Designed miniproteins, single chains, continued (5). Designs and how they scored, part 31

Each design is a single chain, and the fold is of that chain. pLDDT is the mean over its residues in the fold that is shown.

## One batch from the design tools (miniprotein)

Design m17048
Fold by ESMFold2-Fast:
Structure m17048 (fold): chain A 61 residues (1-61)
Amino acid sequence: GGLEAGRKGGEEGRRAGEAGDGAKASQLGNTGSQEAYAAGDEEGKRIAEELTVRGLIAGGL
């Protein structure tokens, strides 16, 4: 479902961002956000975006 896709993409994006891989973080987070959006899940979309941003900040962005 959209919430699951957003959460999965966000967590994967967060881990990539924390590891300093901003390009991979954006790709994974965007995939989760897009899947959540396509499913009509605003919460999943927000989770994907928020977790990805948090990972990027933690990784030095």
Scores: mean pLDDT 81

Design m17049
Fold by ESMFold2-Fast:
Structure m17049 (fold): chain A 99 residues (1-99)
Amino acid sequence: MVKVTLSGPAEVEAGKDVTITATVESDKEGEYRVIVTLTDAENPEKVIAKDSAIVKTGESATFTFKNLEAGKTYKFTAKAYDPETGELLGEDSLTVKVV
């Protein structure tokens, strides 16, 4: 089983960068393609931004998102994929409020 865990702030000030960390844990040593997608929490189907990294078992990657709007709540979703097959293996999400 592959587990991806997101960590980041619950709130940020408008005009500040948001830094999100994705950590991958697995019972198998390997590399995983992690895609972090930024959406409006009220419209999670509309992708605002995304970034990706290859993350090894037990390691973390850091993703920085900019230009978040005051008064909005954003949802970050990390999905971990097998880099060879594209199979979705794990996911996690967190919510950040811009104050």
Scores: mean pLDDT 84

Design m17050
Fold by ESMFold2-Fast:
Structure m17050 (fold): chain A 82 residues (1-82)
Amino acid sequence: DLDEVIEALEELREKYRAAGLEELAEMMDATIEGLHRLKSGQWSRPPLSPEELKELLETARLLLENFDAMLAADAAVRARRA
């Protein structure tokens, strides 16, 4: 489901923004806009196949999980130095 991919990317965008990674957050915004254009038929591309949607969703989930782990590790290091 394309909406699930968009939702995962929106969550990743907010995590980048919260971490002060503004350029990465803006890049995620551009990607989300592209997917909305695809959904609305602004793109002359065929609909994404279920396999393509699955690959995008798995990639977004992996990035989100890795980002959460990175933030947790950074917070733990800062707590030990406080």
Scores: mean pLDDT 69

Design m17051
Fold by ESMFold2-Fast:
Structure m17051 (fold): chain A 92 residues (1-92)
Amino acid sequence: MVDPSTAPAPADKPSAEELAEMEEELKRLGIEVSYEVEEPEDEERARELAIAAAYHAHRVLSLLGKRLKSIKLYMKNGEAVGVEVESEDIPA
């Protein structure tokens, strides 16, 4: 049965518990996570996606010797239409 694989993006969505852990880690690291939505109904989805995106961006940037300072996600019509990322180099 392959129906669950027709929407891989929702399948990669973290659970509420995983999301809470990600958010706590981001706060501990001092990473600022924000989002902007056109419609209030998208606010919860934007928050969840912004947290997940920030967590993954932090991991990738850390491997590149960079520190994530902030991330801002823009949503419109229930879809992510843009992302703003601020990072800095970690001095060796």
Scores: mean pLDDT 74

Design m17052
Fold by ESMFold2-Fast:
Structure m17052 (fold): chain A 95 residues (1-95)
Amino acid sequence: DRSKKRAEELIKELKEKYKLSEDILKKAEELFKKAAEGMNGSDILEEIFEYAREKGLSEEELKEIREKLKEKEKNGANGEELIIEAFVEIDKLLK
């Protein structure tokens, strides 16, 4: 019931705290809307990686991001925190 409001809060955090580019923010908004409509976190992560590949990231760069997410998950990060980290790492590589 709070999924739409939470999606808006996450977009605000990505914009204000992490200073993500406008193109990444638009993709995040699209994917958080799909999450609110029932798409699970693993499918959201795969959509993020597909977007990064389409934007020109190499398979080696994508593997490095996946390894960072795996370490973050081992340290207790939840799916939302993994999604935020994926967008942050992709934005860094596209700048």
Scores: mean pLDDT 81

Design m17053
Fold by ESMFold2-Fast:
Structure m17053 (fold): chain A 71 residues (1-71)
Amino acid sequence: DKITLELLGETFVADSLDEALEKLRELIEKAIAKAKASSAKSIVGQDGTVFNSLDEFLAHLGELGSQQLKA
């Protein structure tokens, strides 16, 4: 079965939980780097949702990961 993750406007398909977690880690690192490069004070999600802290962003990713892995 395939695991599909949709985060920050990106769609990832993984064949295992371990692969999905690795892709999540890479996406988090990329999002943080992009936010720093843009001198952004906030992180913006794929639907335009604004996260005012890294903790809020990580909590949101945790919820998405749990929800997407059920499908």
Scores: mean pLDDT 63

Design m17054
Fold by ESMFold2-Fast:
Structure m17054 (fold): chain A 100 residues (1-100)
Amino acid sequence: SMQKELDELQAEAEAALKAGDWEALQEKLIEIIELQKEALLKQGKDPELVELLAEMMKALIRRDLEKAKEYAAKAAELAGYDVEAVLEAVDRIAAEMEAA
């Protein structure tokens, strides 16, 4: 059950966050993204868009803002969104994560 696996990973991420174990938190968040990616692919979502969004989120978790923005720009172009607006949103999310 993907839901059970997701619930277990979310509980492990919460425990890592409470312990201040940032390496363990990063690993669990990446595993959650990979599971969500599998769920979206099984639902018949666009594989290229799903892959770009997953890579963007993993880059943000790894604090690789340059890579996150690269994947975000490609995803925005593919989805027909305003690239500049999406990159501004990514910068805002990264700043909020840095402040936390």
Scores: mean pLDDT 83

Design m17055
Fold by ESMFold2-Fast:
Structure m17055 (fold): chain A 87 residues (1-87)
Amino acid sequence: MEEDIELGKKALKELGIDPSFFSDEALAEIGKIYPELKKNKDERKLASLITAEKLRVIGDELQALLEKLRAEGLSAEERRERLVNLG
């Protein structure tokens, strides 16, 4: 679990993707797949295929996370607007 998360972060960083946008569960799933691909030596072909498919699935979850973060950002802006309007 913890090791899988760290491997997932490392894999994403090697692909030029910011791992901070991903949940621990998503990172763990990536981490579980990446070491097995390294083991098999045909790793780059398999990594390309699995990464493309996982990126599509993670893309939907990342969009949901970005929407949630945007909603929280809007909440902070709304609070600021209420305070400014009051004084």
Scores: mean pLDDT 59

Design m17056
Fold by ESMFold2-Fast:
Structure m17056 (fold): chain A 70 residues (1-70)
Amino acid sequence: GPVLAALKKGDTITTHTVPSVEEAARLAVELGADSIAVTLPNGETYSAPVEPGATPEEIVARMKAAQAAA
């Protein structure tokens, strides 16, 4: 199901409905976001900072590692 993504850039937060966590990470890179938080249809949440030059794959890996550690 769709993923709800909150992307922060400076003091601006934009909310997007995307098909996957991978698409949320890609969108964060395209928009130059500073951080990302996603909510899955099952209520699970992932979040990670988006560092300059980070790839979507790196962001997804960081989000999944944080979720697995919880």
Scores: mean pLDDT 80

Design m17057
Fold by ESMFold2-Fast:
Structure m17057 (fold): chain A 88 residues (1-88)
Amino acid sequence: MTREERLANLAVAFALRAIGAGLEKNKDEIRQVLDDTIAEVRRLLAEGYPREEVRQVADITLKAVEEAYPEIKDEVDAARQRVDELLA
């Protein structure tokens, strides 16, 4: 698996988790997807992935969470701020 394929697969997997949790109205799972996204950002940066590519993966995932469960937009915005801090 190439680096690009790995990053694409991660973004898709997290987006699908968000969509599934949103359909089930499972707020705890949506929050878990947010937390796992932040943890994955930290892991990818520690492994030396470029900041620009890590940001793209995070943006795709967080957008999917926001669209799947708009009621937690404030928590998604807080997660975006945490990603920005990690990429600083």
Scores: mean pLDDT 83

Design m17058
Fold by ESMFold2-Fast:
Structure m17058 (fold): chain A 67 residues (1-67)
Amino acid sequence: SEVQRRVAIHEVEKLKTIPDPEERRALLEKLVDNLVKNGLITKEQGEEVLSIEDPDEAIEKLLEILR
């Protein structure tokens, strides 16, 4: 679980390096789906993150949940 959480944080932080906001959003959505499927976050937490329109604010919210 700790290793999975650390890997998840690293993958989320890598999203910040993607220059295209639409691509960042698409990859964020895919990552959130995987995190919910693997039980690292709840479905409700995933929906909360994806409700944030700004990709950078959504990424920060996801990092807060995982930390």
Scores: mean pLDDT 83

Design m17059
Fold by ESMFold2-Fast:
Structure m17059 (fold): chain A 96 residues (1-96)
Amino acid sequence: MEAALEAARARIPGLLEELEAASDQEQLEVAAASRAVLEGLRAGLAPEEIIRRAREAVAEARAEGKELTPADREEALRLARETLEALLERRAALAE
């Protein structure tokens, strides 16, 4: 059936575990990028525009130097999961 999509989805828990072990700054950057990607997908933006916005969001997160709170950490993991799921769904929709 959708073996490639199922295999990609099966990797999500491992990717989230890597994110949970990442530095506070990396978690903030992933949260910022994930938010920009989700908003771009919901707005129906072109892939190039989504990538540009994600890059800008990461650069802004790096410049802020914000301290990560437990709530920010939970949100980063949630946003990363939602973004990975949304990207997989878009890939499936673009399949023949």
Scores: mean pLDDT 74

Design m17060
Fold by ESMFold2-Fast:
Structure m17060 (fold): chain A 70 residues (1-70)
Amino acid sequence: SLDAAIEAAKNKQNYISEDKKLAVFFDEDKAKQFSKENQAGLVVVPQSKAEQAIEIIAKSGAKYVLLVDE
């Protein structure tokens, strides 16, 4: 769910949605691997923009992995 993805980002925890359309990672290698394996767009944002980015991705309906970089 959107709320679960936002909560994971706030707690600096990895998240993968059930449909694999949204993933949140804090490790660059894991984010890049998920992007390749799932043909997901890779978006890099600072922690302060993570919630906003998650909301934008959810509204897009497209498949993305978010890499949160402090």
Scores: mean pLDDT 85

Design m17061
Fold by ESMFold2-Fast:
Structure m17061 (fold): chain A 75 residues (1-75)
Amino acid sequence: MIILKITLPDGSVEEKEFESLEEALEYLDKVADEYNADVLNLIGQKLRIIGEYLDAQLKGLKEIKVEVELKAEKK
């Protein structure tokens, strides 16, 4: 299980659980698109989630919690 604690560009925080890495990354893409998030920041956060997931798999952990911050695109 993957738990994402997402800080949105408006300063709100949401926490959501996912059964797969793919589902977690797709949800983050959807939220980032809705908020017009910075693409490079999004890529960086996705890489962090992947890294934490791989580390958890190597350690035999069944659950991970990753804190993610999405930044707005500069106008």
Scores: mean pLDDT 82

Design m17062
Fold by ESMFold2-Fast:
Structure m17062 (fold): chain A 70 residues (1-70)
Amino acid sequence: SKELMLKIVEMYNKMNHEQRLEFTKKASEITVEAVRKLRANPDADQEQVGKELLEKLYEEALKLEKEAKA
């Protein structure tokens, strides 16, 4: 959803430089995997793949936020 995407962007903007580099690396890996799924099966549910991509990005952002508090 647009709301989840905006929340991820807000979390990214609160990250320090090291967290942003780590998040960008993880986001690239997640995006490559999503693209590979769509290329391997053109009949794949694009909305479902997009939802899973956003959920994985949100989980990685949450993980970095929790690690910063530890």
Scores: mean pLDDT 80

Design m17063
Fold by ESMFold2-Fast:
Structure m17063 (fold): chain A 92 residues (1-92)
Amino acid sequence: SVEELVERLARALREGAPEEEIERLREEVVEAARELAEELARTLPREELERVVAELEAMLAKAPDQPDTPAVRTVEEVARVMLEVLRERLAE
């Protein structure tokens, strides 16, 4: 689901789709990523959640060196949203 939405967003960006369509797809990708993070928080053991958090933090640490594109901004927003959900679970 998330992978299919990411592919659709990538295609829309490559084809120069209208801003309204791009914004809708970005919102769908972010929401699907939140749902995925909530599922991971319920199903994965703490050690695996800590590894996922470390990987997402490493990804965001590289953000300042990335080009300022809608695709990069979407990846950063996804990583931020997932981190928020997973960190809340780890704080329990």
Scores: mean pLDDT 80

Design m17064
Fold by ESMFold2-Fast:
Structure m17064 (fold): chain A 96 residues (1-96)
Amino acid sequence: MEAHRANLLADLDALLAAMDRYGSPAQVARMRALARQLRAALAAGDVDRALALAEEMARIAGEVAATLEDGVEAAVLTILASALLFEAELVRRAAE
């Protein structure tokens, strides 16, 4: 449904904002490139590709979270990555 796509895009923006604060410039650049591909996949209705891209973004966010000394900052990245994956799965299931 359209609501799940809107939630996925909102979660994407929240994750990118967190990555800008905690990630290296190279990690941020990679995440922004994946985010552009994810938006393009969603616009094309390619929900399987959108899910695969969300999984890769969650993996990178998890790598960043593992390097953080502040447990709250690490938890924020982990929650945002999980929310992105959850909404990507719901978008994929709604397309069936």
Scores: mean pLDDT 85

Design m17065
Fold by ESMFold2-Fast:
Structure m17065 (fold): chain A 67 residues (1-67)
Amino acid sequence: SSMEVAIALARNLLEAVGSALPTDLLEQLRVAIEKQDADALRAVMEEIKARGGAFEQPAQEILDALA
């Protein structure tokens, strides 16, 4: 399912670069993954995307999986 793909991509993002994310976004991302909450995950990805940089493309891929 699209949600399973989104969660897998989100977990990979946490493992690869979690320590590089701001603490608030890191915590929100963990909670969204644990709850498997598509709306919460979408909100966190939109915040990451809005900041741009190296995390913009992974965030967009997760948003596309949730579409």
Scores: mean pLDDT 80

Design m17066
Fold by ESMFold2-Fast:
Structure m17066 (fold): chain A 105 residues (1-105)
Amino acid sequence: MTAEQLREEAARYDPGVRLTGTEPGVFHMEVVFEFNDPETGAKGKITIRMELRDGEITLTGVELEGESESAVKTLEEKVKELLKQLSEVQGKEVTPTSITRKLLE
């Protein structure tokens, strides 16, 4: 099995997690969440980019794609929730260096 096939298999069992690149002591990861809220009907996608350096996670970017401004706002609240959980797991505050919002046409 190639490294690429291994990443694809891992994404199948843990959908949305991908290792996008590696450098000595540095790992780049991308986590993609497809969002479909049954209560609000809000649809979109959250892409979180992370860098692992010397055992420390840094969020290098967050991209929010939604069908409407309301959907993007809902995704933004979900990202805040996820960042809180990630901060609890790491034992320190995890904050993205950038957040990009996009409207899907």
Scores: mean pLDDT 63

Design m17067
Fold by ESMFold2-Fast:
Structure m17067 (fold): chain A 72 residues (1-72)
Amino acid sequence: MEKVKEAVEKALEAIKNGDREAAKQYIRDAMQAALEEGMEVREVVQKYREILEALDNGDYEKAIEILKEFLK
């Protein structure tokens, strides 16, 4: 859980800075940590896709909300 939280925090900071590529990298790190914590691969991949789509659309609020779902 701590690794997921750390990666999510870094992703949120990258989103705040408008660094989409850094955000993608940290989101990928959060995915890997979530999989190690026992989350299902399909669910993790789906959330990753949704976050990337939100970032591409400039919907940073949606990207942040989906990222928080890794912490539920």
Scores: mean pLDDT 77

Design m17068
Fold by ESMFold2-Fast:
Structure m17068 (fold): chain A 71 residues (1-71)
Amino acid sequence: LDELLELASDPLKALELMKTLSPEQADLLLQASVLLAVSEVFKEAGDEEKAKKYLEEARRKAAELLALLKE
């Protein structure tokens, strides 16, 4: 999970992975990447509570992707 979130935070690495995924899996990875970016914006602004909220949402999307990959 954490490795997938780290990869999702890097737009070039995320793009490379998306090329190998199904449309449903690629959509989940894109959602996780966007939520991580939003979390970072709030973290930089000093809003730790919102940063944690969006990080948790990103983790949820990444977990959904991992569940599909474990089929």
Scores: mean pLDDT 79

Design m17069
Fold by ESMFold2-Fast:
Structure m17069 (fold): chain A 80 residues (1-80)
Amino acid sequence: MGVILPVLNQAAEVPALVERLAADPRVTAVVILDNGSTDASVEVARAALAARGIPYAVVAGNAEKKEGIEEAMEAARALL
């Protein structure tokens, strides 16, 4: 199944989140929904997912404005 992973300034926490996703065999794709991170959260998430061989997409969003959620859902469907 596709999973939407919202990130906002969580570069230190992302590796542990990706490890948990990689441990679930039902997770076949991940969409990184970047809610305006100013740190390396997106880069760390992409690197960790690529190292695990999990297909991924990156969608820019803004949680306060509810932006990017529809695009993230469409990307998750396309990766399935």
Scores: mean pLDDT 70

Design m17070
Fold by ESMFold2-Fast:
Structure m17070 (fold): chain A 100 residues (1-100)
Amino acid sequence: MAGINKAKAFALEKGYLTEDEINAINNADLSKDTKNAILYIKIYKAGGAKVGDQADFGITGVGTSAAIGAYINGAKTGEEFQKVPGVGKATADALAKFAI
């Protein structure tokens, strides 16, 4: 069962994300893990997720999990995310663009 589908349904139902925001993330040329990390951060920011729920959202990448940890600890820019070990420029830029 795809955790991403539950995350999208949950976010739409609770109003944490708009359908347009979800479509923008889906249509971006990004890995599945990066898309899932963006959705997790937005839901977490809205108070709908807890620390440790990343696996339930289908986030399995070491770099994407580390980037989520950085966000929880106050990272808000692509430069700050890119300083995280295992986070590449594309992931850092996507998190800054779509999640923040």
Scores: mean pLDDT 73

Design m17071
Fold by ESMFold2-Fast:
Structure m17071 (fold): chain A 91 residues (1-91)
Amino acid sequence: MKFKLTVVGEGLGLKEGEEIVISSSDSAKEIAKKLGISEETAKKIKEQLLKAESGDYIDVGLGIRLTGLSDEEAREHGKTTGSAILRVEKL
């Protein structure tokens, strides 16, 4: 599987509107390089992506998945936590 991740909440060096493609075969090290984060956080993100549906969001700094939110609500969450928020699209 592949995931297209669109930055909807900027932070951690990621700019709004950037798109990052992650494969389910990507290692935590490869994900860490793509997102500019630790391998430990990348492991959490990989685990959440394997459970994710299109329209879910990833909080990059916390390594958690957010569901049931709009782009505006997800962006507000990211501003509150000081993190980047990525919208998930399954390819």
Scores: mean pLDDT 86

Design m17072
Fold by ESMFold2-Fast:
Structure m17072 (fold): chain A 111 residues (1-111)
Amino acid sequence: MEEERERLRRRLAEELERWEAIPEEERVLSEDSIEAAELLLKALGLDSSMTALKERLAGIFQVLGDLGFDPLKIVKEHIDEVVEVYKEVASLPGSQREQDLELAFGIASLA
């Protein structure tokens, strides 16, 4: 369990770094990743017109999808827990990459 969690965390960190290295104009987001991001924004009481935050969240969900998770299913089945993970991570000090890793790991742990 612990060793598997550390392995997942490392894989998430590597995939997030790879995603961030892609120029924003060259990033391809799946419809599921966009829908998952919109559902989370709605659950947070935020406007779906918050394009920067929506793209950031969709990128995290895309990374989860690339690793074989079903991010849209996780968000639909565990929306309250995903919201709590987001709030906890948003309150933590650190870089955007560190916050994105904690959010991705928290969401993956609900699968």
Scores: mean pLDDT 82

Design m17073
Fold by ESMFold2-Fast:
Structure m17073 (fold): chain A 86 residues (1-86)
Amino acid sequence: SEIGEAAGRGALAVFNAAVTSGKMSLGEAVGLALSVVGAGAQAEFTGDVEGAVEDVRRTGEYARSKGSDEAADKAFEAAREIERAG
């Protein structure tokens, strides 16, 4: 699905940015990626694209709070792609 593809691409981008930032543990980076994938899956299952976009934006805000502007930017990009796909 287009939403699943957008969420999957976004999750990978967020994971890579989080890991390369050095501001988060590997477990935290995995958690952010799973949050993006989970939001996409929820949107596909429930049709709540707006809720999924908000969840991914919160993931970006969390990454920024940990000092990873790059991971935050990738999460916000993923949110826009999920919104466009829905």
Scores: mean pLDDT 87

Design m17074
Fold by ESMFold2-Fast:
Structure m17074 (fold): chain A 100 residues (1-100)
Amino acid sequence: MLSEEEQKQLNEALKKLVEELEKKGPNISPAEAKRLATEIASEIPDPAVGTLFAVMVGEAVDLAVEDPEAMRRAFREFATSLGIEEELIERFIELLLKIA
């Protein structure tokens, strides 16, 4: 399990990504979503949390294109195990389903 500080950094990063994706609307590409995630990851104080965030988002984006139902299930389970807020998980899943 991640520490409370690591969970906080991960939640803040995902919230920032979700808010930026919501602002850009339905025209954001998978490549743009991954670039934005990498930029946000570089701002995370803990490099290990930054790497985890970038990989998690990148894999979720790729899986959303290949198998949206598998992405919904896998991301929900994985993000919950990392202590990410349920509301934030669901908002991100809905955005990924629109990108694919």
Scores: mean pLDDT 84

Design m17075
Fold by ESMFold2-Fast:
Structure m17075 (fold): chain A 96 residues (1-96)
Amino acid sequence: MDEKIEELKRKLTAYEGAIQRGENIDEIIKKFKEEYDKLVKELEANPETRDLAKQVREEGEKRIEEMKKNIEDLKAEATSKLPEVRKQLEDLEKER
């Protein structure tokens, strides 16, 4: 009983976190882009690493797109499953 309640509480926290990240997606992506832009500028400033700057920029753009999709997918799943997890937790708490 208690182990199942703890599992549901962990799922609730995880899903709420996924929704929160999804709501803050623009800020998360902005910060990630700023870090990559800073790295690219540092690489461009050094003649020995200038060729790597283009590769880092392309990899950064790809990673940002993948992170955005992952955050959106997790938010969608969490939004769908949260009501069920909340009801299961409430039902188990009532049976105690």
Scores: mean pLDDT 80

Design m17076
Fold by ESMFold2-Fast:
Structure m17076 (fold): chain A 92 residues (1-92)
Amino acid sequence: MSHEEGAEAVGEAAARATRELPPEELAARLEALLAEDLAVLRSLGVPEEVLEEVRRLGARLVAAARAGDAEAAGRAARELALLLAEAVEALE
């Protein structure tokens, strides 16, 4: 019951950050966070196919943030949050 609500909140936060922060600074922070998250997920045994999808959605989020596209950044962040929630559940 919480994953869709959590993903929507992450999407809204990403859209707001894209409107309020300098695009290049936000993109750099998102790239660093994605690298850390990918390292953690790999250490937890998440399949490489799922890690590749996380990289793909993360790249879309970073590109949208760099372009200052708040709507695109919000959509990408929401999709990424849902994928991460599903990946973590699959580990249990």
Scores: mean pLDDT 82

Design m17077
Fold by ESMFold2-Fast:
Structure m17077 (fold): chain A 63 residues (1-63)
Amino acid sequence: MSEAELAALRERYAPFDRDGDGKLDAAELGAATLALHDRDGDGRISAAELEATRAEIPAELLR
């Protein structure tokens, strides 16, 4: 995995990293998924959408 891609992911999720430790917990990941993937205003996130978001984020950024 490239350092540039990791940096871009950190920057993308930085607004949702409320405790500022550089990692996303389950609640922050859920909020990020809703904001980024539910932009059409459906107000819903599926388990598949949450898992897809988690899969694109390296374990280094997850708690």
Scores: mean pLDDT 66

Design m17078
Fold by ESMFold2-Fast:
Formats: structure tokens, C-alpha cells, sequence
Structure m17078 (fold): chain A 97 residues (1-97)
């Protein structure tokens, strides 16, 4: 599962709306794979800070893991780093999760 998550993150970086990557990461969230998702997504956001969906999955992972304060910190970070349009997309996608 860790290798599949790594491959999905890499695919999302190359193709920001790739449906296979989105499906794999969404399934990992549903399965509660937060211990694997969080550190890999944090590393990915650090290296690729302008990919909105990395923030979406990271914030969702923290919320579902019962860490709402960490989720709020990352939402504030996304607002500071992303363009207004990219940040609006993050908020819209999170409202559907």
C-alpha cells in the first residue's frame, strides 16, 4: 500500500488531476492509511508546494485522523503559498470530503 501511495503522489505531481492518482489517494483515506499518507504528502508538498491536490489530501488525512488543528495549520499554509484560484479549488474540494 505504501508503494501504491508513493506512485499515486508522483503521478499527481506529473498530472495534477490524474483520475487514477485521485482514486488511489481517496481509497487510502477511506481505508484510514493516515500514518502512511501524512508523511508522504508532507514530503511531496515540501518539494512541490504549488500542487493544490496535495494540500487537499493532506488536510483531509489530518481531519480524518482526528487532528483538526494540524489540518487548520495546513489550510492556512495553502492560503499563503497557493494563488487565490488554487486556494479556492482546495476549499471547494475539501467541502466535498
Amino acid sequence: SEERIKEAIELLIKDPFNPEAIRTLSLALVRGEYETLIPLLEEAVDKYPNVPLLYVFLIAAYRLAGQPEKAEEWLKRAKEVLTPGQYALVEKLLSGL
Scores: mean pLDDT 88

Design m17079
Fold by ESMFold2-Fast:
Structure m17079 (fold): chain A 70 residues (1-70)
Amino acid sequence: SMAEAAAEAARRAALRRKRLQTVLDYHNKIKEYKKNNDEEKIKEVKRQFYAELNRLHAELGEPPLPPPPL
């Protein structure tokens, strides 16, 4: 139905906005932890960011991101 199509479009728009917010939050946290020289928190934030970004990509039906370089 058109209502179902509109609901799906709204859901996808919300996921895209959440993806953008996730990227912004990531950059802010990395700047903060770099300022404090907290390498363990930097590693954790990077791991959490990759996991969250992959979840959002999966929900949008986009291909999985390549694994981060070791």
Scores: mean pLDDT 81

Design m17080
Fold by ESMFold2-Fast:
Structure m17080 (fold): chain A 65 residues (1-65)
Amino acid sequence: SAAEELLARLPEPASVEVGDYLVTLSPGPTHLLVLVYDKVKKKLVAGRRVTDLAELPAVIAELLA
């Protein structure tokens, strides 16, 4: 899954393509920032701060819904 691929690249910032979206995970000092970029519309469409890595799969699923 996209979440598994992003988690495997920690602690480095990483991006994974999911259909027409680019999902980026950027580590911060006390959190992770998840950003969703729409490649067709060429704009950022969603973002969420995540403080628990276990929530990442649910957050990505919610942002892509």
Scores: mean pLDDT 79

Design m17081
Fold by ESMFold2-Fast:
Structure m17081 (fold): chain A 56 residues (1-56)
Amino acid sequence: ALEELAKDTGVDVSKVRKAILEAMKTIDDPAQLKLAELILNTPDSIEKILDSIKAE
């Protein structure tokens, strides 16, 4: 879960969740949005997303 990963990595879960939700709003494809939701529920994929956000 996102909260569990954030506790392990020391990342602000609220900040990460907000950033991901904001990014999802720019996707105008229902299939892509569903895929993004699936990624949020898988720890490995979330770790990669967090790395991308930190790089910015």
Scores: mean pLDDT 61

